Designed miniproteins, single chains. Designs and how they scored, part 38

Each design is a single chain, and the fold is of that chain. pLDDT is the mean over its residues in the fold that is shown.

## One batch from the design tools (miniprotein)

Design m1298
Fold by ESMFold2-Fast:
Structure m1298 (fold): chain A 98 residues (1-98)
Amino acid sequence: DRAAAIEAIRAAARAAGFSDEMVDKLIRMLTESTPEQIERAFKRALEETVPKADAAVPALEKQPEEERRAAVAEMLEEAVELAYEEIQRLLKEEELEA
């Protein structure tokens, strides 16, 4: 069920330390976009954030669990922000058939 999945994602994002603003952006993205737009946007976000994550792994392995969780949440928020920006760009492009 889509509604139940959206509520589960909202709860998980809050549990992961996402800000209310970031949770709202994530939910808007999931409700206002097609599955294809979401897939394309997250693919782009991952292509940009994965190299940063790979570079951070040696430092993260040496940090306490609490600090690692905070760093991972920060990286995930960056990925969501990039995906949201890409979806907004795609929606604007679909409108430009004047």
Scores: mean pLDDT 71

Design m1299
Fold by ESMFold2-Fast:
Structure m1299 (fold): chain A 76 residues (1-76)
Amino acid sequence: SAMEEALRRAVEEGLERAAEALVERYPDMSREEARELILREPERVAQELLRLGAATPKHVHYFQGAGGARLYLEAS
């Protein structure tokens, strides 16, 4: 459905925003390493982004799928 496609796009774009926020704070980390870390430890990454002021609680979301929790950041 159009709503499912919109949600999928929001999750994918929000994952890229989270990866970019990590790379900006940890310049020695590659974008691929950031994506892997977010997929492996979404709750830890969310807490770190909140601690660094890189996100606010209202912009942090989790999608619950068959593969577990997926972190994504809402568009500002």
Scores: mean pLDDT 79

Design m1300
Fold by ESMFold2-Fast:
Structure m1300 (fold): chain A 70 residues (1-70)
Amino acid sequence: MEEKKKKLLEHFLDIVLAHYRRLREQLTPEEVEKRFERYIEQLKLFAKNLGVSDEEIEEAIERLREAFKA
């Protein structure tokens, strides 16, 4: 059960990163930042609904922010 939730969370992160990479090539930095904040909100809601711990959610958000910053 827990492993399936973790895999779903990782899959969601991969999708978000793929979308971010595409948007980064087509949109202004300001527009990309707005999209990123929306993705963070969606990630929080998705993970909370899956019953992922707050600590795991924060780790996922931090990973996403680091990948976005690069």
Scores: mean pLDDT 75

Design m1301
Fold by ESMFold2-Fast:
Structure m1301 (fold): chain A 90 residues (1-90)
Amino acid sequence: SEKLALARRIVQAFAEVVLEHKDEIDEETARKLLTQVFLKATILANDPSLTPEEAAEILRDYVLELAEKHFSPEVVEELKRRIDEVLAEG
């Protein structure tokens, strides 16, 4: 599924950023955020009413909104860049 492939790549980008910036959040918060993002990605990937592009855009917005609450603006911008690179490969 194209939706599942895109969702997995966005989740991977988020997980990589969390791992690289683990000094900004504790392990419990990191685990909670990763679980929330994974669950959201799964729901969107399995929604038959959404196109792959629509699902990816909703997931991108969700991930960036979560990141803004927990990470510095520089880390949020890095995450945004990585997700935009994933979406550009469509």
Scores: mean pLDDT 85

Design m1302
Fold by ESMFold2-Fast:
Structure m1302 (fold): chain A 85 residues (1-85)
Amino acid sequence: MKEEIDEYAKKAKEAIKKGDAEKVREYAEKIADLAIEAYKKGDIKTAQYAVDKLGEIAKLALELGDEKSIKAIEEQAARVQAAIE
């Protein structure tokens, strides 16, 4: 799981640098799916790691002024939060 989260986070960062907000949404969704899966399995540490990676890619999008990517990442972070209530 952590290796998959790292791979999607790397791809999301590359997509942000290319200005590809749709690919950022796709990879953020994959990270969110892994966070929810880890949480449902009781792996809170891996779920938190995935959430931290979403925050990291959101920070990069903010630094580059990519508002579309920021919104896409925030939407996926909110989806994780709703699922872990």
Scores: mean pLDDT 86

Design m1303
Fold by ESMFold2-Fast:
Structure m1303 (fold): chain A 96 residues (1-96)
Amino acid sequence: MSEIDKLLDEIEEAVRNGDFEKAYEAAKKLFEKYPNDPLVLRLLSILAYAVGKRNEALKYWLKLYFLETNGLVKDELTPEQKERLERIIAEVEKKL
C-alpha cells in the first residue's frame, strides 16, 4: 500500500467511527504531501470545522478559493483516490 492509501484508510476509519480529531490529524499529513489539491483542502476545511477549529477551516477554504480562481490547483491524485476523498467529504458533511 502507498503511504497515501494508508492515510486514506486511516481517515475513512476515523470518520466512520466519528473520530474527527483523528481524521483531521491524518488529513494534515495528506496536506503535507498535496498542499494545493482541491479535495485535500476541502477535506481539511470541513474536518477543522467539525473539531471546532473554525479559523483553520476558514483559512483552508480561502486557500482553496484562491487556488481555484487563479488556476493554481494541483491535481496529482489517482481517479480512485479522488473518488475515495469525495466519499469521505460527503460522509463528514452528512455527520455534521
Scores: mean pLDDT 87

Design m1304
Fold by ESMFold2-Fast:
Structure m1304 (fold): chain A 100 residues (1-100)
Amino acid sequence: SKEEAYKEIIKIIEETEEKIEKAKSPEEVLEIFKEAASKIMDILETKLPDDPEGQEIAKMVQKLYQEVVELYNNKASTEEIKKKALEGLEEIREKAKKAL
C-alpha cells in the first residue's frame, strides 16, 4: 500500500541517519548514503511511481545525492558531508511523514 511504502522509506531514513552519525570517514558517509538513496528510489519507482508526494521526494533525494557526491568530490570533511546528509535526510523524512 501507499502507507506501507512511505513507512518503509521512513524506516530506511531512520536507520541511515543512525549509520551516518557513527561513520568515521567521507567514504563511509558516501557509501551509507548511496545505499539508502538507491533503496528509497527503488521504492518510489516500483511502489509509488504515480504518487505526487513520491515524485517530490524523488526530486529531494536526487538533489541531496548530487550535493553529497559534490562535497565528497571536493574533499569536504567527514563532518561537513555528515551535516549535509543528515539535514537533507531529516527534510525527506518529514516530507514522507506528511505523505502518510
Scores: mean pLDDT 91

Design m1305
Fold by ESMFold2-Fast:
Structure m1305 (fold): chain A 73 residues (1-73)
Amino acid sequence: LKEEGEKLRKKGDELKDSDPLKAAEYYYQAGVLYYQAGDYEGAREALKKALELLPDNPVIQGLLAQVEQKLAE
C-alpha cells in the first residue's frame, strides 16, 4: 500500500506539467493508498499536490480533512 502510493505519487510528478488532470488523479490515488497504510503525512502531501491542480474538488478536500484530523495537529 505505502509503496504503491509512492509509485502513484511519482507518476503524478511526471505528468504534473504535461497532463495536470491525470497528475491530480494519480496524486489522489496515492493519498488514498497512504491513508489506508496509516501514512497520514504521506497522504497529506499527496492530497495537497492534488488540490494544487484541482483546488475545488470536494472529494479531495474531504479526504484531506480526514487526514488532518488523524494527524491530531
Scores: mean pLDDT 81

Design m1306
Fold by ESMFold2-Fast:
Structure m1306 (fold): chain A 64 residues (1-64)
Amino acid sequence: SPREQAAFEFAKIVQTLPQDMQDQIFRRFELRDWEGLRTLIENSGLSQEQKDQMFRQLDTIKAA
């Protein structure tokens, strides 16, 4: 499904991040803290292109 694909692609990018950031992202997902997730992504060392991809993926996941 589009949601499963978005979650998979999101997880692939997350796995490239330092473990500390992965742990923070996982915790925010458990809390359904979408604003906190957005802030963590914006403050990451990722390219703007990767950040934009992750934001689109989050929007697809949230629409669930």
Scores: mean pLDDT 83

Design m1307
Fold by ESMFold2-Fast:
Structure m1307 (fold): chain A 79 residues (1-79)
Amino acid sequence: SEAEKELEKRKKYLDEANKTIADIVAEGQKRVDDLKKKAEEASGDPELREKYLQEMEDVVKQTKEAIAKARADAIAKYR
């Protein structure tokens, strides 16, 4: 039926969006882990450590924005 075909298309777009979101999360986590290590290595330099901690917060924000965009893009493709 047409309803079954629509549900199948919706599932495909949701599955693709979920995969894209998982990739964005993995990339963001890797960047956060790298910056955390740099902050730990900069323990003798408070200014440099604060810089890496701020960059870590920026990566978290960028990752959240990328997830929101991926969700919006998935909705647009579904229409």
Scores: mean pLDDT 84

Design m1308
Fold by ESMFold2-Fast:
Structure m1308 (fold): chain A 85 residues (1-85)
Amino acid sequence: SPLEEAQRRADARTDALADEVIEEAKKKGMVVYRGDSPEEARRAAEQALRDAREKGKKDVVIVLRSTDPEANEAVARAVAELQAL
């Protein structure tokens, strides 16, 4: 369907942008966290927060894909705590 084709094109562009951002972050010595689903996004954000608390705050890139409001709220809370460290 046209919607499925548009979604595949959007996903391909998002993946290409994510890969470019990840590659640039690695070149700059930044730590990268990625989640490509609501559950993975929540886990990635929680892992970034745990790593910051245990190993000290570092320059990080968080690449998250989630359309679930509950997962997005949990991710936002973890990011707010990460920024407050």
Scores: mean pLDDT 73

Design m1309
Fold by ESMFold2-Fast:
Structure m1309 (fold): chain A 64 residues (1-64)
Amino acid sequence: ELSPLQRHVMRLMREAQEKLSDEQFLEFTAEVERILAEAQRNGWSDEEIISRLEELLKEYIEKA
């Protein structure tokens, strides 16, 4: 069973894989891991994490 956050992350990763090049997808994945690590250290809410990751994906798609 997936948490709402895990489900959201999986959906974003799938969309990124479809819309980004392999190189950009690897960069995006590394940035997602960085954001999740920062969120854990700084006590971000699930809502803040989701919002930040959605903004990141939008930026990657727009510059692709």
Scores: mean pLDDT 81

Design m1310
Fold by ESMFold2-Fast:
Structure m1310 (fold): chain A 65 residues (1-65)
Amino acid sequence: MIFEIMIKNLEKGYKEAEERGELTPLDKEAYERTIESLQDAIDMAKKTLSLEELEARAKRHRERR
């Protein structure tokens, strides 16, 4: 959740800076790299949680049956 908010804020800030003409090619590379790192962190966290959550749900279904 917090990383998703950070990505949205970065996208908004990037678009505003682009409209003002303040972006250099280096700024674009830094932005893309930052977004990629944040998305990788989210994916890793979700992958770990999803695996444990799926296992817990499967166990509850077996015990409920």
Scores: mean pLDDT 71

Design m1311
Fold by ESMFold2-Fast:
Formats: structure tokens, C-alpha cells, sequence
Structure m1311 (fold): chain A 70 residues (1-70)
């Protein structure tokens, strides 16, 4: 595990607009965040896409994307 930073970007799935962004520390394993990540506070009901960008202390970079519904 390497120390790193995770940036969680929440995007409205219908418009493509960023509605929230949160930067937080994490541990990086195989290009993924290994610690639980917080989401931005209470979102209105809707469909969202979450983009997680992880940067390790060694300069390694990973990206994950998933959809969720509130």
C-alpha cells in the first residue's frame, strides 16, 4: 500500500455537469483507493456518475468511474 490522494468528482448523469468535488487522503493498492471514501453531503434525488482519480506518492495514477442513483 502506498500513501495517496483520492479526488471524488460527482457528475449529474443527465447534464454532465460537476455538482461536487471532494479531495481526501487514501492508501493506493493496484491503482485503486484501499480506504473507504466519503461522498459529498446530501445530494438531491437523481442519477449521478462518480469519477474517482487516485494519485499515489510514487506518481502512480488510477481512475475509476461508476454510476449511482439517489
Amino acid sequence: SLPGTATVTVIDADTGEEVARLEQPTLVVDGRAATPLDLPPELPPGRYRVRITVTGSDGGRGEQEFDFEV
Scores: mean pLDDT 74

Design m1312
Fold by ESMFold2-Fast:
Parts: sequence; C-alpha cells; structure tokens
Structure m1312 (fold): chain A 62 residues (1-62)
Amino acid sequence: SLLEALRYALEAVEKGVPDEEVIERLMKEFGLDEETARTLVSTARGFLRQGFRPELGPPEPR
C-alpha cells in the first residue's frame, strides 16, 4: 500500500539509506514505478526537514 511505502521511505531516509537504494526497494517490494518511488522519497525528506519524526520519544527534560 502507498502508506506502507511512505512509512518505509521515511524510516530509510531518516536512517541515512541512499535515495537510490530506497527507490529500488520501493519499486521491488511495493510494485511502484520509478516516478512514484522518487515522489515518496522526496515527500519523506520534506517531512523530516519539517521536524517530523515517526518514532520520536518523549523530550528529554532539562
């Protein structure tokens, strides 16, 4: 599904996986075309730049 593909892209990009590898994986595992896979990677980078963290824990108290 597209949501699972986006979640995978977010996780992989955040972990520092190269965009090219993420695109290839999305095409092979989720059956996406290259254009759609590239769009998901760009979308994931956009979310991370806005400070979105899919697995953000509680803020460290200070």
Scores: mean pLDDT 74

Design m1313
Fold by ESMFold2-Fast:
Structure m1313 (fold): chain A 94 residues (1-94)
Amino acid sequence: SLNEKIQELLREMAELLRKMAELTPEYRDALLQAAEDLEQLSEQDLTSLPEEDRRKLAEQLRGMVEKLEKIISDKELLEKLRKVTEELVELLLS
């Protein structure tokens, strides 16, 4: 279902952030907290949220990736995160 796909993508994003935390000790705690926040979101039915709230979440997720591109050096992990995030954003805005 759409909800299951959104939950899977949120958990995939969380796992990528945990991998980034292992590579960037300076930002470890912030990245682990962001991963936990994404896991909490995956427990909710985001398809039931108003369109305005889904749009705001989509913007926040894209903003997170933009900030991480400035601090994470692993381009392969960043590209994976960007792809997962764009797929998630597309589903949230459906």
Scores: mean pLDDT 87

Design m1314
Fold by ESMFold2-Fast:
Structure m1314 (fold): chain A 66 residues (1-66)
Amino acid sequence: GSEIKNILVAAGILSQQQAEALTAEQLQVLRYAVQHQVSAEDLAKALQLSRGTAEKVLAALRQAQA
């Protein structure tokens, strides 16, 4: 939940307001994508993001696990 929001804000990908607007469903998709080697293209399609934004999101979340 809040860990994903905090990582994306700290990485400069989302504003605090944008992170707080993320739904439980969107947070579940993000958690799944990090754990299951989902591509940036598939994440972009699932969450209606640009490919570039999806790449930054996955990089930031995967870096936080390292």
Scores: mean pLDDT 80

Design m1315
Fold by ESMFold2-Fast:
Structure m1315 (fold): chain A 92 residues (1-92)
Amino acid sequence: MREAEELVEEARKEYPSGVEAMEKVVGREALLEVAREHPEGFRLMVEMLGRQPEEEKEKYLPLVAESVGGAVREGREAFERLKRKAEESLEK
């Protein structure tokens, strides 16, 4: 299986601001968990977030996680956990 750490670093090379926004809001461990549980959904989430305006990336993370979670048949729970953690972090 593809290693979660490698997936996060590949995503950082393609969408650095998207990965940085996610790490700032939810932390690296939460990213590694999602990448491990649903690699394709993780990639889609980083791409969607990377396309958002720089100043809005952190605010859009909960919405992007919800959208990807709604689109996946399996692994939805990982995106629901990420959304919850992002919402909690953004309330601080």
Scores: mean pLDDT 76

Design m1316
Fold by ESMFold2-Fast:
Structure m1316 (fold): chain A 96 residues (1-96)
Amino acid sequence: MKERAAELLKEIAEKLREKAKESDPESSEKLTRSADDLEEGSELIPTLSDEEAAKVLEHLAGILKKIAEELKDDPEGSKLLEEAAEKLEELSRELA
């Protein structure tokens, strides 16, 4: 389960990095930061208990939602972050 969550975080991070290359400088910076946070989470989650991993996924989902609100000028990037956050929230509920 946690290994699958880590794999998903890496997949989402790669999608965010690809989107960042096609975005304006401000959106690119926010998307890259989100990708970095997800990659750090992917390394951390397999080392945690299921309860701790669920809390980390909730925290990451919150970060993605906040950045999505700041990307109002990039609707595609904002939507990608919102969808990623929803997936992380689902995984958090499954682990908790």
Scores: mean pLDDT 80

Design m1317
Fold by ESMFold2-Fast:
Structure m1317 (fold): chain A 83 residues (1-83)
Amino acid sequence: LVLPNEAVAALGETAARLARLPGGEEAIRELLEGAGRAEESPSREEAIRHLTEAAERAAEIVPEGREIIEEGRERVIAALEAA
């Protein structure tokens, strides 16, 4: 599975916003690992599951960034569903 350009853009914007917060680098790492697992997934359903799990882990690392992470997750999933 190749992430569509809109999903890549959403991840980049989310990462830029998180980088400004304490713990943001760790949260970004979790999101990128989730994106990597999504690309290796045999189905869109598994890709969405991995992205959702990564977003949850990232939000646990940076609770104050939860809204940013959730917005990013929704945009990435919407881009995958549209592709």
Scores: mean pLDDT 81

Design m1318
Fold by ESMFold2-Fast:
Formats: sequence, C-alpha cells, structure tokens
Structure m1318 (fold): chain A 52 residues (1-52)
Amino acid sequence: SKAERVARAALSTVADPAALTPEQRQGLIDSLVEGGFSREDAERAVQAAIAA
C-alpha cells in the first residue's frame, strides 16, 4: 500500500527498525495520518514496515 511504502521510506535511515522507541513509532504514525492515511492504516503500515 502507499502507507507501507511511505513508512518503509521513512525507516530507510534507521539502523534497526525493530528497535524503534514507542515515541518514534508514534511520530511515524502521526506523520502518515497527517499525510492523509487513517490511523488504523498508518499503524498497520508502520508495523508491516518494521516486521518486513
């Protein structure tokens, strides 16, 4: 999805995406929501990008 692509791009500079703090994850989710995605889609996209 577009949200997953945006989340992956944002995580491309992070050395260990699985080690993101809750605050960093929330910031990514909020950025996706501001970009027009629903909070549920943003949460799933960030989780999918971290797990991939």
Scores: mean pLDDT 74

Design m1319
Fold by ESMFold2-Fast:
Structure m1319 (fold): chain A 92 residues (1-92)
Amino acid sequence: SEMEALKKQYDKLSSQYKSLTNQADKILKENPDLPEWLKKQINTEIEQSKNFLKELEEALKSGDVEQALRHFSSLSITLGGLYFMIDVAKKL
């Protein structure tokens, strides 16, 4: 069913969010001298990803497939950005 497919995608993105936030926490703790703009950007993308993940969960609970797909797209883009910012931080 469409709902089963979307729930699988939610579980995958939720897992990715947890992995990336754990990596970010470690990088921020190990590198306190990172530029302030980069720390701010990482924290902003964590917060945005958390909000999109919650909105996706709410859309899935309401059975709103269209909203779930929209929030899925937004979350995927934001998690990709977070991954990129973490990679940049690792190279500084």
Scores: mean pLDDT 87

Design m1320
Fold by ESMFold2-Fast:
Structure m1320 (fold): chain A 50 residues (1-50)
Amino acid sequence: RVLSEEELKAIKEASDILQGKKPFDGENLRIVNNFRKDYPWVSDEEVLAF
């Protein structure tokens, strides 16, 4: 599947949080959880690669 610019931005934001570039607080945890609900076919390994 070809990823849209919006999907790539969402993956990059989740990647930044999971890599520790952003604090792992309640707000960022919610962002990551919402990302997993919206894009369940994207693995954590793929997110971390961005």
Scores: mean pLDDT 72

Design m1321
Fold by ESMFold2-Fast:
Structure m1321 (fold): chain A 61 residues (1-61)
Amino acid sequence: MAPSEEEIKEAKEILVKALSTNSREEAIELTKKWLQDQGYSESEAEEAVKLALKEIVKEST
C-alpha cells in the first residue's frame, strides 16, 4: 500500500533528524525501525523512507 502524505512527512522529519547525527545508511535504518515501532509494516516503513529520502535529496540540491 502506498504511504500517505502524513506518513511521508513524518518519515521525512525523523530521517532529517537522524541524518544530522548518523550516516545515511544508519539514518535510514533508524527511521525504518522507528516507523515500525509506531505500527507501520516493514514494507510501509521502507516505502515511506524511500519517498522521504527522495524529497530530501531534491530539496538539498
Scores: mean pLDDT 76

Design m1322
Fold by ESMFold2-Fast:
Structure m1322 (fold): chain A 76 residues (1-76)
Amino acid sequence: SENEILLEAESLLGMAYMMINVMRNNPKLSPEEKEELKKMIDKLLEEVRRLAEQLSPDQQAEINRDIEDIRALLAS
């Protein structure tokens, strides 16, 4: 159902936030390791975007804004 797809997308977004927090709180990560983690998070966000294509345009727009917010956090 639409609600199940939405909950799955929200769960994956939550995982992306958790990974960002781990990355930010781990001073032992090399620049190369951080770059690989950013790539992994980006692939996760691409999966979320693919799931969002099955939702209403309004829900898709909201999820895309959440994805861009996460990308902004990764760039900072």
Scores: mean pLDDT 84

Design m1323
Fold by ESMFold2-Fast:
Structure m1323 (fold): chain A 65 residues (1-65)
Amino acid sequence: MTTEQYQKTIDILLTQSEEEKKKLIELVEKGKYDEASELIYKLTGIRLTPEEVKSIADYLKLELK
């Protein structure tokens, strides 16, 4: 993924509801990376690797706490 696509994904996810953000974090904490990637794709149109999904979820956790 390019830096531009990564930043765009973060920007879109930050504008989502707290419920969607928490759902994404919960899927990653349960190890459901494929389901988390599909949720991100549905919300942003960008498909992420499992490592990129984990990175974004960790970032969102820091923002919510």
Scores: mean pLDDT 77

Design m1324
Fold by ESMFold2-Fast:
Structure m1324 (fold): chain A 90 residues (1-90)
Amino acid sequence: MEEKEELLKLIDETRQKVYEVIDNADLSEKEKNRVKALVDATFEAVKLAIEGGLSKEDIVKILNEAAEKFRELGYDDVARIFEEAAKKVE
């Protein structure tokens, strides 16, 4: 369905923005790789939810929960990108 394609495109664009933030962060390569692994797991879960036909409200919840988790870990710039993605899904 058209809506799923738009959501998947938004998620891919969001992932790219998150990677750009991580690559520009003042972190060791080991820390960047660990953060990217968490990001990859999060985006895989979101994509599976979209492909599984979850509602926009559920997708927004998953994205906001991801933002809260990354903020708790000290990655505020990553959290902000997830929050912006959630607003675009609404």
Scores: mean pLDDT 82

Design m1325
Fold by ESMFold2-Fast:
Structure m1325 (fold): chain A 68 residues (1-68)
Amino acid sequence: MIEEDRRRVERLMESGELQRIVEEGVELAKEKGAPAITGMELRAIGYELLGEPEAAEMFRKAVEEAKA
């Protein structure tokens, strides 16, 4: 549940894999447009609810980059 999910998110951040997922998400959002950007916004909310504000911030910045 939430504790296990937070641990997995932290592991992905430490390995750099979450950063890679964010970068791939930006490219996909540029390709697919607004629906993909909305999906990334929902991901940021999900990470914030998990208590992972750093992961949530990564996705929020990715959304801003995709909208630019």
Scores: mean pLDDT 77

Design m1326
Fold by ESMFold2-Fast:
Structure m1326 (fold): chain A 53 residues (1-53)
Amino acid sequence: SDIIAQVKELAKSLGYSENFLVDGTLKNYDLPQVANGEKTVQEVVDSYRDKLK
């Protein structure tokens, strides 16, 4: 979906690897919430930033 592409592009702009976005949490929880307007793309990327420290 376009949302996955937007999250990958935002992640790259923040210095993350594209590969880190391939997990079940992103697909099953985060992407539906972005599509529904409950989360922004930036909030999703920020939630992963702490895990990649």
Scores: mean pLDDT 64

Design m1327
Fold by ESMFold2-Fast:
Structure m1327 (fold): chain A 92 residues (1-92)
Amino acid sequence: MVVEKAEKLMELIEKKAKELGLPAGGASGGVFDPEKTNPSDLEELLAELEKEDPELAELLREIYESGVKLEFAVYYDEEGKVVSKSARVLEE
């Protein structure tokens, strides 16, 4: 299911966020919507990601090709550490 791929994406985001230092006591989230994503922008993003993280690039491509909208949320503690994360499929 796309949910499993979204959870894997969240794991990668959590690792990168920890490395970069997050704002303390905050929340960050977004919706990945394939219908609103410009194909040219996606191709450019995937090309850059393949250089740094080919696994992430492949995962994003698969999510985009599935046509499913995904919602992500990441919550941070007072030290900027990820406390909670969620990912869900927005389908009708």
Scores: mean pLDDT 59

Design m1328
Fold by ESMFold2-Fast:
Structure m1328 (fold): chain A 63 residues (1-63)
Amino acid sequence: MLDIEEKASQYIAEGYQAGKIEEGYKKALEYAKKNKADQSILDTIESMYTVAKRAPAAREAAR
C-alpha cells in the first residue's frame, strides 16, 4: 500500500474538518510532489478535493 495516498487523504480530511479544504488540498499536493507521486495518486487527490469542495462543512454534514 502506498503511504502517499494515505497521507494525502489525511491532509484533505484535516482541511475539511478545519473548514480549510483548500489548505488541505495544497498540503496533499506538496506531499505528493515531494514523494514523486504517480498520475493515479494525483488524480485521487484531485477527486477527493472535488468531492470535499462540493460537500457541506463537516459540522453541517449530518444536517
Scores: mean pLDDT 72

Design m1329
Fold by ESMFold2-Fast:
Structure m1329 (fold): chain A 67 residues (1-67)
Amino acid sequence: SHAGKGLEAAAELARAGGGGLAAAVAQMSYIDDKENMDKEKAEEAARAAEEAGSEVGKRYALRAAQA
């Protein structure tokens, strides 16, 4: 799957009550699915995506709840 799909899944999970954790998980799943990535870069990207995705997912969930 692509990063776009991972982020979309994370946003939906976040709105369902998963918060930033769902966003991070979806991004990590995309990285894991990309087996042709360098292992070292994949690990770094997963950690970075976990932090970035968590923040984005949390904000998205809060805004969705208010909508």
Scores: mean pLDDT 53

Design m1330
Fold by ESMFold2-Fast:
Structure m1330 (fold): chain A 67 residues (1-67)
Amino acid sequence: HMEIEKAAEEAIEAAKNGDALRATQAISRLVQLKGVTEENLKLAIKAAKAIMDGNVEEAIKYVRELA
């Protein structure tokens, strides 16, 4: 539980700072912690796409859904 919350916080902070590499690494960790399922991969892909598009609010939304 705490590791999932920490990874989500890292992803959100990195997204807010425009650090796409750190954000995607934290999202990858979230998927590993939550389980590599089709649903979790879809959320991770949506979050990563939002980060690449510079859409911080959308990225945070998908990170929270994944967590």
Scores: mean pLDDT 84

Design m1331
Fold by ESMFold2-Fast:
Structure m1331 (fold): chain A 62 residues (1-62)
Amino acid sequence: MEEILEFIKKVAEMVIRRTGNKEVAKKTAFELIDYYGDRYKLSKEQIEELKKEAEKYVNELS
């Protein structure tokens, strides 16, 4: 789980650097969380927690 979150944070930072848009970064992060959540059979609660942490991280950037 932590490795997925760190990867998602890195992707979100890249999206913000390229687009300057936090909403695009959040959307990309949530799409990746859903993809990896399905791939690794994470629970709904784990997916929600990852989305919460990703959103918090993006809101703290810039």
Scores: mean pLDDT 81

Design m1332
Fold by ESMFold2-Fast:
Structure m1332 (fold): chain A 71 residues (1-71)
Amino acid sequence: KLEEAKKYLEKAIEYIKQGDIEKARDYLSKAGELASQTDKKVLEYVTQAYDALQAGDKEKAIEYLKKAIET
């Protein structure tokens, strides 16, 4: 179900770009749950993206999510 996680990560990036942080967090949570069952490196990037988003660093959040998708 790694493909499902990656789709949620792509949606999270779109919502971050739109400034809809609540929707972005919802999709990050869904991707994180799937990643925790499939790929720990993807989970690590998702966690770092969440932390960056909490800090208001949208650019860093998007960078980490792109790394997660590329993994």
Scores: mean pLDDT 81

Design m1333
Fold by ESMFold2-Fast:
Structure m1333 (fold): chain A 81 residues (1-81)
Amino acid sequence: DIQKLLADMYIRLKNILGDDSYTRDDKIDVTVEEVLALSEEIKKKYETEYVGTSNPSENLSVDVAETKEGIKVITKISIKK
């Protein structure tokens, strides 16, 4: 369930991003790693669930940006069901 994967990622990132003991660079690295891991989990699930679709993995777009006040992560997911 993609909604559960997103919720689990959000909880993990919220705990790390809200912890002042982590450096800004560490927070960026963890955010990138979590987003990439989520992308791979989504691809793996859709490779097994979609029959007859040519590009199931093209439904995911991820952008990561650093700002002076924090890290901004934008994930766009389009699901055809």
Scores: mean pLDDT 61

Design m1334
Fold by ESMFold2-Fast:
Structure m1334 (fold): chain A 78 residues (1-78)
Amino acid sequence: MSDEERLAAALAPLREAGVAITEEARALLRQFVRDHPDLSLESLRAVGEVAARMAQQRGRPVEAADVRTAIALTPLRT
């Protein structure tokens, strides 16, 4: 599976919820996906779900800080 397909899995919860993402947040998430090639799609999707929920609660797009927090709060599995 390509890094872009794995990034798409992390971004799927944002798309499903109609939540936008900043360019900085997207770049950070893309780098995270590239740095962790063995992470499960479930873990990548879970990061996206946490980030989307935080952005929705604040009424704004997903920011880099949301991605960092989502990564820290999500149990990451290979």
Scores: mean pLDDT 85

